# Designs tried in a protein design run: designed miniproteins, single chains, continued (4). Part 15

Each design is a single chain, and the fold is of that chain. pLDDT is the mean over its residues in the fold that is shown.

## One batch from the design tools (miniprotein)

Design m12524
Fold by ESMFold2-Fast:
Structure m12524 (fold): chain A 65 residues (1-65)
Amino acid sequence: MEEEIKKLKEKILELVKKKRPDMSEEEEKQLRKDLEKFAEELIKIGGKEEAKEYLEALIESIEEV
């Protein structure tokens, strides 16, 4: 489960970088921190399974853009 959440966060970061290739190192670090904080809050509220579902939905949303 923890490994799955990590993979989803990495996938989101890669997708955002692909759509924003001019992203600065500072912006990338901030996005990584925001994703980590967001995932922690989701796990705290709904557990790891719900966090995984929300992150997967976010990936689909990013891919559609």
Scores: mean pLDDT 78

Design m12525
Fold by ESMFold2-Fast:
Structure m12525 (fold): chain A 74 residues (1-74)
Amino acid sequence: MEEELRAAAAELREAVREAYEAVRGDPAREAELEALLAGFDARIPEVAGDLEAAIAFLREATAELRAFVEEVRA
């Protein structure tokens, strides 16, 4: 479980890095990314007490960021 949490967190960090790279130099897209990340931050207290929920949340956030990057690059 802890290894899954660590892996999910690492994938999210990489997705965040790729998202910032994809929006670099586009203020409108940078604002969209910041809003998306703020939405993730707001959800953290909801999952903080449940390890499985936290892992699921990190995976969902990673998927949403990857979809956002694909849309930006389209």
Scores: mean pLDDT 82

Design m12526
Fold by ESMFold2-Fast:
Structure m12526 (fold): chain A 95 residues (1-95)
Amino acid sequence: SDSRLSGAAAAVRRQMREASLEYQKAKGETPFSSSTFGQIVGYGRLLGAVPTEERLAFLERVEQLVQDYVDGRISLDEMEERLRELMREVLELAL
């Protein structure tokens, strides 16, 4: 539903933003703005620090997780918990 898609998008943005801020903090950098473009640039910087193979695998896992939630196979809480786990893995690979 529109509500499920909106919830999924909000959860993904929240978890990606938190991971990007954590990465920038660890690198001693000034955070990019909270604008849409600032967030996208932050995501690109974080993901660009991850080796290509692991980055592609991460993106595929996020896509599958979002699809599972949209299709009603998992709850929003389960999706957000799994996203948090994935973001931890991404941060570990980037640092």
Scores: mean pLDDT 82

Design m12527
Fold by ESMFold2-Fast:
Structure m12527 (fold): chain A 74 residues (1-74)
Amino acid sequence: GPAREAAAQALRELGERLSEEAEELFRKAEELERQGAPKEEVDRLRLEAEILAGLAGIAGGVAKLLGGEVAPVP
């Protein structure tokens, strides 16, 4: 129904925003690594990016389930 469709769209948009933020953090980590920044700082940014990417994947997955699509389960 309309509520499910609205929720699916909102989660899709949230997932896209989280994915974009994750990509920006990955790019910042790569730039810092090229500039010789401490490994700990680079690794921290990569971990933050991975967490956001994971959350984006969850949001996108839930959006697909609400839209009537079933994610493949291995």
Scores: mean pLDDT 82

Design m12528
Fold by ESMFold2-Fast:
Structure m12528 (fold): chain A 74 residues (1-74)
Amino acid sequence: SLEELIEEAKRLVAEIQELLAELLKRDPERAYRLAARIDAVLDRFVAAYRAGDLAAMQASLAELRALLAELRAL
């Protein structure tokens, strides 16, 4: 459902923000580059939400999950 997608986005963003804050302490340049990529994906998610494009919202969530996996590996 739409509510489930929004709740998943909130959870992903919260974990990303925690990991990004830790990365910023040890590798600020990489943290900056990842933050820019995350912001771009979030902008696309919001645009898809406003357009009512469920498929684009799901695609943006998949990108957030991939970025979270990348952050966890660092």
Scores: mean pLDDT 89

Design m12529
Fold by ESMFold2-Fast:
Structure m12529 (fold): chain A 58 residues (1-58)
Amino acid sequence: LIALLSDPDPAVRLEAARELGRSGDRAAMGPLRRALLEDPSPEVREAAKEALEAIGAR
């Protein structure tokens, strides 16, 4: 899943961010932070933010 955050397809990156948030994998926090700050797609950035909030709430 973390590797899919670097996929050329923004739809794949969006789904990866959502799944990482649902799984609650803390190892994904760094990669999700990078997606939030650097991804060209606003939808992927929003999904990364939601995923980080979901992981951080545990």
Scores: mean pLDDT 79

Design m12530
Fold by ESMFold2-Fast:
Structure m12530 (fold): chain A 87 residues (1-87)
Amino acid sequence: SREEEAQRLLEKGDKLFSEGKYEEAAKWYTRALELDPRNAEAWFKLGEAYEKIGLRGQATSAYMGAAFYGKGKLAREAFEKFVELMK
């Protein structure tokens, strides 16, 4: 399914992120979001990848997406990241 394919792309991004390949990780997270645009976890991970490469504006937008589509702890952490980056 589209959701299963998006999850596989997310896992590819996670592997690259763990290897310090943040720009490549961001590309895979973006592909996952093209298939599943309401995936809050993918938005959060994209925000973390953009932060690591210094793309503050893109990170802020990604965390806003994670806060909007997320629930509970993930939504709260994403909103706190969004607020911090807007300073």
Scores: mean pLDDT 89

Design m12531
Fold by ESMFold2-Fast:
Structure m12531 (fold): chain A 86 residues (1-86)
Amino acid sequence: MKAKIYLNGNNALIEAEGFSLEQAEKLAKKVLDLGAKLVFVEVEGNKVKIEAAGLTREQARELAEFIKSLGADEVTLTIGDETEVL
């Protein structure tokens, strides 16, 4: 499975592919546990899109590492114009 996180200011767009329902639920719970608000959640087949408000740069990185711990083969974190592959 793969994930991409785009952080623009304090708003994050998370795109995940190949996640099980259980993994998607854990991801949504982690976003809430970090203190962010779930603005939008869309599930289309094996793809999940989450928009969250109130994530800091450090929390977005923690979220990327959390997604990697769920068994993601690759997590791409984009903060402004900076991109990192985990």
Scores: mean pLDDT 83

Design m12532
Fold by ESMFold2-Fast:
Structure m12532 (fold): chain A 65 residues (1-65)
Amino acid sequence: MRKIVVVTTLSDEEAEKVVEKLKKEYPDAEIEVIKAPDRETALKLAREIAAKHPDIEVVLVGPQG
């Protein structure tokens, strides 16, 4: 079973929409959401998770500027 971790600066509602889309694309995947207060913290968390857990797919989602 694929495990996906979404690291995001989005609001709860926007994060839920991303999770719903991922669940439709990967229905058998376990999806966890980690919220970060800013983009720098989100990048740091995503890198740390990827380094410690290479078997986990990390998706970084934030406002595109």
Scores: mean pLDDT 78

Design m12533
Fold by ESMFold2-Fast:
Structure m12533 (fold): chain A 94 residues (1-94)
Amino acid sequence: MPTKEELMKYIGEVTGDIPQSFIDKAAEALYRVVKEDPSAEGLKIDLTRVDDKNVQLTVVDAKGVIVGSKTLPVDASVEEFEEAIREILANPAK
């Protein structure tokens, strides 16, 4: 398992009151995606609290360009984050 410091390199901006467990899951999910697809190297996740139930996950590239975003429940699993990231990468913002 990667260290917390290695995982935090995958997290960009965090806006609003977001549980550390949610941030940790988002970082681990992107780490898993990058491990399987090295072309995803340099990506980061920005997190924004939308409401009391939901957080917006935004994937940004190494140049700070938005690849895409998806809203996830605050209690989402690592597997749900991984699926959301892969869906964003399959359908990048135009």
Scores: mean pLDDT 81

Design m12534
Fold by ESMFold2-Fast:
Structure m12534 (fold): chain A 94 residues (1-94)
Amino acid sequence: MVPLLPAAEAARQVAELLEEAARALREGDERKAVLSLVAAKLVASMSDDEELKELALEKIDEVMEAIDEGDLEKAAELAEEAARELRELAEELA
């Protein structure tokens, strides 16, 4: 088994990666956004909290779906909202 991350740390790292993805999407850098989202999925999957893992993965999948549909503005908005929610959760769990 890969070592599990504490929920607060996983939420913080996922929020940071979603913020990076949102910025890349706003700049039109789809490749950089996708790389940040893939990294966010990996971090989320390493969480010791199953509820946090499911929440984070669902939000990341919504962003990736918007990218696949070509709606980069919607993808950026979803990533920004997800980052805010996960950052708030990380502060609550800390």
Scores: mean pLDDT 85

Design m12535
Fold by ESMFold2-Fast:
Structure m12535 (fold): chain A 80 residues (1-80)
Amino acid sequence: SMEELRALGREARRAVEAGDYERAVELLKQAAELAKQAGNYITAAIALHEAARIAREKLGDEELAERLFKESVELVKEAS
């Protein structure tokens, strides 16, 4: 639902503000899955792109960041 998607987005922002970057990535992945199931590929791509950026810049997890970024790009292509 849109309400559930917005709640996940707010929780992800709070996790970033608290420095809980692992939780932020997990919440953004959940938001992306929910958006994808609803057919909102652009919204899902945005969430995965943000998760990838946090994984790379805050967690130092380049492999996770690359996987999330690749999925984000593929979702944008599906939306086209």
Scores: mean pLDDT 88

Design m12536
Fold by ESMFold2-Fast:
Structure m12536 (fold): chain A 78 residues (1-78)
Amino acid sequence: SREEIIELTREALEEARELIEREVPEELRPELLARLEELERRLEEIEKLPEEEFEAALREFTAEAVAFGREIAAALER
């Protein structure tokens, strides 16, 4: 369901926050946390969209979330 997708996505963002705060070097944390905050805000806006717009917005959000995951992975490789 839409509600379930939003809930699972919020959980994933919370896990990403914990990973950044515990494992990412201190100098890189502010940038990644700011990016995470932007994704959290976008998810809240997506949750409010009509059903027809929700699917398209979620697809775009997923692409950005994947890119963000790569940024976290790159920070962890340093």
Scores: mean pLDDT 85

Design m12537
Fold by ESMFold2-Fast:
Structure m12537 (fold): chain A 95 residues (1-95)
Amino acid sequence: VKELIEKLSDENPLIRAIAAQKLGELGLEKAKEAVEPLIKALSDEDEIVRIAAARALGKIGDKRAIEPLEKVANDPSVPEGVRKAAKEAIEKIKK
């Protein structure tokens, strides 16, 4: 988990996106410490990383992510793909 969290800060956006995806696959119990780093990644400069972070937070299912994801989903300056990923993640966490 620690190595994947460190990769969320890699200079290569593809590596950051893959790290977010892998953290999401670990689920709640194994990825609890990644929730705050993934919330930060919702504001990444790369759109693919932002989408991967939103999806990862949805898969992990931690309620701490709901408010940050709602902020992203309701921000008209955020790309549509990122807003959609955030909305889908919120639905996944709430069920």
Scores: mean pLDDT 84

Design m12538
Fold by ESMFold2-Fast:
Structure m12538 (fold): chain A 69 residues (1-69)
Amino acid sequence: MDELFQAVKEALAKVPGVSPERAERVARALTESVRNGIDPEEVARQLVRAGALSEEAAEAGVEAVRKAL
């Protein structure tokens, strides 16, 4: 399994209110954005605007991506 995907998923799972299913979906989206050369902060901001992610979870996910790269 992708190391980046696991790191992001684990970071999101530690955020209160984030379900395991949501952590997996968001981790997949952020990992795919990095692989495709898309800014993970842009994807995280779109998820927050859509109501799919809290600002706290978005920050945790983006920080996990930064630390893993």
Scores: mean pLDDT 80

Design m12539
Fold by ESMFold2-Fast:
Structure m12539 (fold): chain A 69 residues (1-69)
Amino acid sequence: MISDEEIAEALAHIAMGLARNLARQGKVDEALAFLDEVAETIEKNLSPEGAKRVRELAEQGRAELEAQA
């Protein structure tokens, strides 16, 4: 049904949503650390393409959070 890449993308979006909530509470550094840990954990257990997609989404999320800080 859903590919490993799509599952990775969904998990990354959920993680970014939580990170944005932390950033809105003034916890930008904690949000960035959280995204880093989630990306590393997902990358360990996914296909190479899935891992690449997760990394791309995490980097986009970090850049957005840093720009809003």
Scores: mean pLDDT 74

Design m12540
Fold by ESMFold2-Fast:
Structure m12540 (fold): chain A 71 residues (1-71)
Amino acid sequence: TDKAAELGKAVYEALKRAGVPDEEAKQIALRFAKAVLDGVPLEELEQTVRELAEKYGISPEDLERILEILK
């Protein structure tokens, strides 16, 4: 229903699976959800999620799922 909440949840779960501590994963996911709510352009949101995947080791499967929700 709420795309920002759905994306935040997906990012949080992906970060947790990648081994990011719960508090850090939650803060990153909340910041991403806020960027979605604030209307940051799709191209910037895609770049942000790719950078998170590279930095934290998000799996290709989780990255693809998040990018699909963004579309």
Scores: mean pLDDT 84

Design m12541
Fold by ESMFold2-Fast:
Structure m12541 (fold): chain A 118 residues (1-118)
Amino acid sequence: MRRLVAGSAEQTALNTALNERVAPAITEAVNAAVEKLEAAGYSEQEAIELAGAAVRAAVREAARAAGIAVNADGSLAPPADQAAADAFAEALKRELARLAAMSAEEIVALAERELAAG
């Protein structure tokens, strides 16, 4: 096994590019979930909290599928290489599509489970 220096410019570039690539999809997913929850009778504040938790659960699942760690603050650990970054982006696309197909009740159940877990 080769020892990688954690501060490599390549790892920093991959992490920045991945975060920039996925941020719009995450924002869109949160906004769509908020609208769905508000339509179901949740307040704006409740909808934002629940939507944020549900999207965070989707991000954690995509990270697990790609072998990328999610920090306690919700940030992603740097991907090991471009293949890991690409795997995460594709897994996240699938998990956000699944979330978009969920009912308001299913989104709430997912969010409550994420909030209870930490």
Scores: mean pLDDT 79

Design m12542
Fold by ESMFold2-Fast:
Structure m12542 (fold): chain A 74 residues (1-74)
Amino acid sequence: MAELEELTARATEVALRAAEAAALDAAGDTERARALAEELEPEAAEIDARLAALPAEQQQEVWAAVKAALAAAA
């Protein structure tokens, strides 16, 4: 399922960049954190809408992959 693979890849990319924004905010760089978060908002909203349309099992697969990528990056 090429679309599910693409969605998983995009969700992972957005989640990793959101984690970077959170790390910047925690470090006191609130300007950069906010700018990065604002850039990610349209992509995050699109991904959320697409995920909400999927069966729960497929949503769980995508979130498992995102969680694994975030753990590997930490």
Scores: mean pLDDT 81

Design m12543
Fold by ESMFold2-Fast:
Structure m12543 (fold): chain A 67 residues (1-67)
Amino acid sequence: SEALRKGIQAAFDEHREEMEKANKAKNISTPEGQAEVDTVLNILNDGLKNAENFPKEKLGEAREKLQ
């Protein structure tokens, strides 16, 4: 269970950093785009709180939306 939580946290941190880089490099951020990113980050945050019960498929889906 702890390993799963660590894995989810690591994935969250990695994608958060990549999104920050994309925002700085590409200036793609719009209010709508930021809201979409925030939605995905909230899904990942909810997963961290209930990591053992968070479906791995849902985590993958959220990661795809961070692209």
Scores: mean pLDDT 58

Design m12544
Fold by ESMFold2-Fast:
Formats: C-alpha cells, structure tokens, sequence
Structure m12544 (fold): chain A 71 residues (1-71)
C-alpha cells in the first residue's frame, strides 16, 4: 500500500493534472472551469495542510466525479 505521504503527493499531482486538462478542454464553460479550479485548489490546500487522509480522499473523489461529469 502507498504511504499516506505518497498518497497525498499523488492526489496533489492528480489535482494539478485535472486543472491542466480542464484548461485545455474547449467544451467547458468559464463557469465549469472556475468550479473545477476552485474544487481542485481546495483539494491541494487540504493535502498541504496535513488534513486527515480519509477526508482528503473523500473530497478528491467528489472533485473527480464533478469534473468527469463536466468533461
């Protein structure tokens, strides 16, 4: 199993990649893009503030589900 530190780093990298992908997607409205960016920023902040891993993973799961529905 990956360590909590490795999982936090992976979530940050995935959130940054999601923002880059969203910015490159011409089908997104400015409102959808802003929402994805705000949610991803929240995930990155939570990971960097050493929040509980289960809470972080729950927020990341919700963020991915929203972004995948919009993309």
Amino acid sequence: MPSAEERRAAIVAEAEALVARARADPSLSPEQLAAIEAMADGVITMAREDADLADLEALWRATRAFAEAAL
Scores: mean pLDDT 81

Design m12545
Fold by ESMFold2-Fast:
Structure m12545 (fold): chain A 107 residues (1-107)
Amino acid sequence: SLRERAEELLEEAERLLEEAEELLEEGKLEEALELLERAILLAEEAIRLALEAGDEELVRRAIEVLRRARELAMRVLEKSETLDLILRAIGLLLRAIGLIFEAESRL
């Protein structure tokens, strides 16, 4: 079902965020950004499926995943010393903010 797929995507996104936080603590910023990008993509797909299913609670859960990704992207940005990492972190931060705004507008 659409709900089951959205739940599976959110569980995977939440797992990726936990791994990204561990990588960030280890100073592995590029790897952390890669996992954050994946988590954001999974949350975006979960929002689409949750909205199609009419499941507002799953949309709210996906928004919470995006808020967590935003916080981690900000932490990567604060630790970033290269222009490449800074721009990638800003890009993910803006994407997460945009998706949160769009999802909340549909609730």
Scores: mean pLDDT 90

Design m12546
Fold by ESMFold2-Fast:
Structure m12546 (fold): chain A 63 residues (1-63)
Amino acid sequence: EKELKLKMLKDGLLEAGLSEELAEEIVKAVEEGDLERARELLDTADIPEHTREELLKAAEEII
């Protein structure tokens, strides 16, 4: 179940326009339970604030 949610998070990150490398780093941080690292990585992304907040909320639901 957690694995499926992580895959859905990665798909959402890629759809938002993040690079595959950055998306993988964020997914790994979430898998490790490191929400602060995931937030830091999301903050480096050039995406709308609302989209970033939705993705962070999805990450929080997985952790």
Scores: mean pLDDT 80

Design m12547
Fold by ESMFold2-Fast:
Structure m12547 (fold): chain A 81 residues (1-81)
Amino acid sequence: AEEEVRRVIELFREAARIAREQGDDILASLLLMAASVLEIAVRNGKAEEALEEGKGLAKLLAERAEEAGILEAAELLREAA
């Protein structure tokens, strides 16, 4: 579970970099906040809950990225979901 959450966090951080490069600072900030929340949950021993929440957030943020036309970020986030 913890290793899987770490992969989700990495995908969120990569998607955030792409979003920022494409000028969507709001999406980038949302992705980085989501990654931080998951990291805190893992540190508090809630890796299983963090994985479920991470998948849900990935789905929502993928839809947001797709609506913004940032398809590469959306694809990475769908892998996390």
Scores: mean pLDDT 86

Design m12548
Fold by ESMFold2-Fast:
Structure m12548 (fold): chain A 55 residues (1-55)
Amino acid sequence: MLSEEEKEIVLNALEDTLKEAGPPSEEGKKSALDFAEEKKDKELKEKIEEIIKKY
């Protein structure tokens, strides 16, 4: 699992990706979720999904 600092970096990267792709493109969502899956952090994945849903 990621530390709080690492999660902050990931969430910032996610927001940057979504801003570049435009809200809420399928490609942007796929990229963000794939990132979370790679990290194997269930709680982080859930928070990322919440951010994506907000967009």
Scores: mean pLDDT 67

Design m12549
Fold by ESMFold2-Fast:
Structure m12549 (fold): chain A 76 residues (1-76)
Amino acid sequence: MMEALRAFGEGLRKAYAGDIEGARRAAEEFGRLTGDEEYGERMKRAMEEAARDPARREGALNRAGSYGQEALDKYE
């Protein structure tokens, strides 16, 4: 759980920096750590959108947070 939250935080940091590849890698790491590839894929798409488009960043990161919470809720 803590490592997954760290990966999510790294994704946020990279997305705000406009680092598309870094945001994608952090989302992939989150998916690996939670074992939920579907939510990892959705988070990857949202993080990439947030990194690419500052105007959509807040909405994209809110969706990523929702996907992350759903994946963590299914852990166990």
Scores: mean pLDDT 77

Design m12550
Fold by ESMFold2-Fast:
Structure m12550 (fold): chain A 57 residues (1-57)
Amino acid sequence: GERGIELAAKELGKSKETVRKAIELVEEGRVEEAAELLGVSKRQARGALEISRLLAP
């Protein structure tokens, strides 16, 4: 939930809204678009979003 999104946003230097949108893209299987939105590699995008889920399952 919220605290995971806050941590991911802080780590990636992005807004919480951008991180929420990236999470929706990953849930749709669109990891490439999420990585582009966050300005990181696909592996980094997955890692950051996985951390957000771990902290707020």
Scores: mean pLDDT 70

Design m12551
Fold by ESMFold2-Fast:
Parts: structure tokens; C-alpha cells; sequence
Structure m12551 (fold): chain A 99 residues (1-99)
């Protein structure tokens, strides 16, 4: 279970990193939003490590921080497609916190 959670969080971090690259290529996206996405991806990687180590409380704390950064980034992104993708990832993180 924790190993599967760690793999899922690593996959989620890769998706956030890809969205950060797409956002960086969009001239309408502020640099702050890109920085928030990159920071969220790093927190998701740290949460995966915590989950793999069996520290579920630390993993959930890191997920809550990542969720805040994803929501803040979504609010700054004027491109509706990118904004929607970031918001969907934020919902995914929120579901993990509630489990």
C-alpha cells in the first residue's frame, strides 16, 4: 500500500513537472505560477519518499503544502486548459489527503 502510494506520488510529480514546462512555454503565464508548480512537484517527490519510509503523517503534511501551491498556481494561470489541468491535479492531491 505505501509503496503503491509512493509510486503514484512520483507519477503525479512528473505530471506537475510537465505542466510547469508547458506553463513556462506559455508567455501569458507569470513566472510565479511556474515557480509554484515546480515547488509543488518537489513537495510531491518528498511526500513519495516519506510514504516509502512509512511516515504517512509527514507525507500528508507535504501533500497539504503541495495542494496549497497547486491551487495558488491555478489562480495565476490565465490559460484555461493549463488552469484546468492544474486544478484536476489539485483535486487528486486533496483526495489522497482525505484517505
Amino acid sequence: MLKELAEYLRKLAERVERLAEEAAADPSTPAEAVALLREAAELLKEAARAAEEGDLEKAKELLRRALDLLNRAAGLIPNLELQTEVSMLAIGVAVLIST
Scores: mean pLDDT 86

Design m12552
Fold by ESMFold2-Fast:
Structure m12552 (fold): chain A 73 residues (1-73)
Amino acid sequence: MQELLERIGGLAKEAGMDSEARKALSELIEAANAGDAKKAREYGEKLVELISKKDKEKAEEIRKYVEELVKEL
């Protein structure tokens, strides 16, 4: 879990995060730590959507890590 969250955060940071993307990442981390698979998916999808506007390749990588993360919850 933590390794996946760190990879997601790193990719988002490299793509460049605005305040909305940082909020989505923060909410994703909180949901994952709470074991809330539904919220983790919702916030992960929001983060992917926001990052895709800046870097579609990094957004696709984040999507893959979000799917793996949700499987662990």
Scores: mean pLDDT 83

Design m12554
Fold by ESMFold2-Fast:
Structure m12554 (fold): chain A 62 residues (1-62)
Amino acid sequence: MPDPLEVELTLAVMQAALYEKAGDYEKAAEWYRKASEIARRMGRPDLAEHYEKLAEEAEKKK
């Protein structure tokens, strides 16, 4: 069974991508930041850093 945090991470990333397509970069950044926090709680600081960078990039587009 997948870890519940792994499911939450997938959903957060999917939401971020959806908002980027809609041009809502503020909400996209918020969901990438949430994904970063979930990755950190999973013990994956590499993924947390990756999603934090995506959030920063999305914020620069608004």
Scores: mean pLDDT 82

Design m12555
Fold by ESMFold2-Fast:
Structure m12555 (fold): chain A 83 residues (1-83)
Amino acid sequence: SKKELERKAAIYDTAARIQLVAASLGDREAVPAALGNYLKAVDYYKEAGKTEEAIRVAERGIKELESLGFDATDLRKKLEELK
């Protein structure tokens, strides 16, 4: 069960990163998808008991979104809940 949650988290993390590449190339519609996928990845890592992985994914997602000029507020709130 926990290993399945870890796999789901990794899939959503990968999907978020692909969407951020699309957003960086001008697909602004990919931004909400990237944010949503990062939030799901964080939640699944948290449920799997992988709090450090959840924090790492949230921190990376915040940095990448904000470096592209996008809002990461929901992901920042999720990160504070993990600390």
Scores: mean pLDDT 86

Design m12556
Fold by ESMFold2-Fast:
Structure m12556 (fold): chain A 62 residues (1-62)
Amino acid sequence: SNKEKWAEALAKAAEEAGLDGEKVRKLYLEDPDISDAELAKALGVSQSTVSKVREKAAEILE
């Protein structure tokens, strides 16, 4: 499913950035509409870092 593909891509992108990819995967699967602000708060990083993770996830899916 698209949700599971995006969760996997986000986890890989997060791990590439040195973040907890498993945590990102779980949060996204729980709420696919989760905001960058909410992810940033959960990971203890800036929203700009989360935005870059989403950009990398999109690249992985291409």
Scores: mean pLDDT 84

Design m12557
Fold by ESMFold2-Fast:
Structure m12557 (fold): chain A 67 residues (1-67)
Amino acid sequence: SSRELILKAIGYAIRAIGYELDGDLEEAIESYEKAIELLNELEEKDEEDEKLIELLKKKKEELEKKL
């Protein structure tokens, strides 16, 4: 279901934040990327879903610049 995809994506985003706080930037990037993939699997995306995808993409790009 769409709810399960969103919750799984949020789980990966939380994991990514954890890795980022620990300085594990590569693992953080991979976890953000997985969250983005899951949200992109949604058949219908509302404005909040699209904003979340954009936020996660910006976070990933910001971390990639630190490598």
Scores: mean pLDDT 85

Design m12558
Fold by ESMFold2-Fast:
Structure m12558 (fold): chain A 88 residues (1-88)
Amino acid sequence: ISDETRERIREALNEAAGVELPDSFLDSLILASQGSVERALYILQLLAQGYSAEEIGKELQLGQDEVDMLKPHEDIKLPLLKKKVEKP
């Protein structure tokens, strides 16, 4: 993933959440999204709604490595997103 793509995803996630998200969380979302802004936003929405990493993995057909990257963050306290995100 290019630095430009990473920065765009980071900006989109922070804007959608309305808060600055932790760097470790942003990095996990960027990796799990495989560089897709739309996928990263959808994963953020599911986490904000209380979905587990395993449930998100099933919903988006993520690999086990991507699920494992999200697992430490499933208990993160997130506000609900200001705008609804559609499934990519």
Scores: mean pLDDT 76

Design m12559
Fold by ESMFold2-Fast:
Structure m12559 (fold): chain A 64 residues (1-64)
Amino acid sequence: SNLDELLEEIAKAILDEALKITSLEKLRESIADSENLDKSTVEKLNSEEAVIEKIKEILEKKYK
């Protein structure tokens, strides 16, 4: 959908900017802390694709 595509582009832009100042590992930890994710969920955030999908989910939750 158009919204799905837009959210993915926004999530990608967020990841791109974050990776200019930090690592994927540190970004994952920051997301885990802010969203109170359990260890199992954090372990699944082991790729850029997984992090993009998680950021997209967070945006969808806040948008409703």
Scores: mean pLDDT 80

Design m12560
Fold by ESMFold2-Fast:
Structure m12560 (fold): chain A 96 residues (1-96)
Amino acid sequence: MSPIARAEVLESSDTKATIRVTAAEDALAKGYASKDGNPDEGKVLKEARLPRGGSAVFEIETEKGYTPLVLVEGANGARDVAGAGKSTHPAPAPPA
């Protein structure tokens, strides 16, 4: 289950990205400036706990070679990523 109900890049530049995230369930959201899009190796700039249906705007300072993104970790342990430099993780495929 994706913990992200909606993600929008409101603003993007070489030095800053503003990303709005809305949580589908209780989730922990972390704003990263991640080199080359590696969230596990990214520097956490901002952290916010989102209630069900809650939204937060993340203003992420970035630089050349860094990808601004928001990692959302749901209560179910599911992880999903929204970013200005990459497409959001694909929606879960409903295999038969």
Scores: mean pLDDT 69

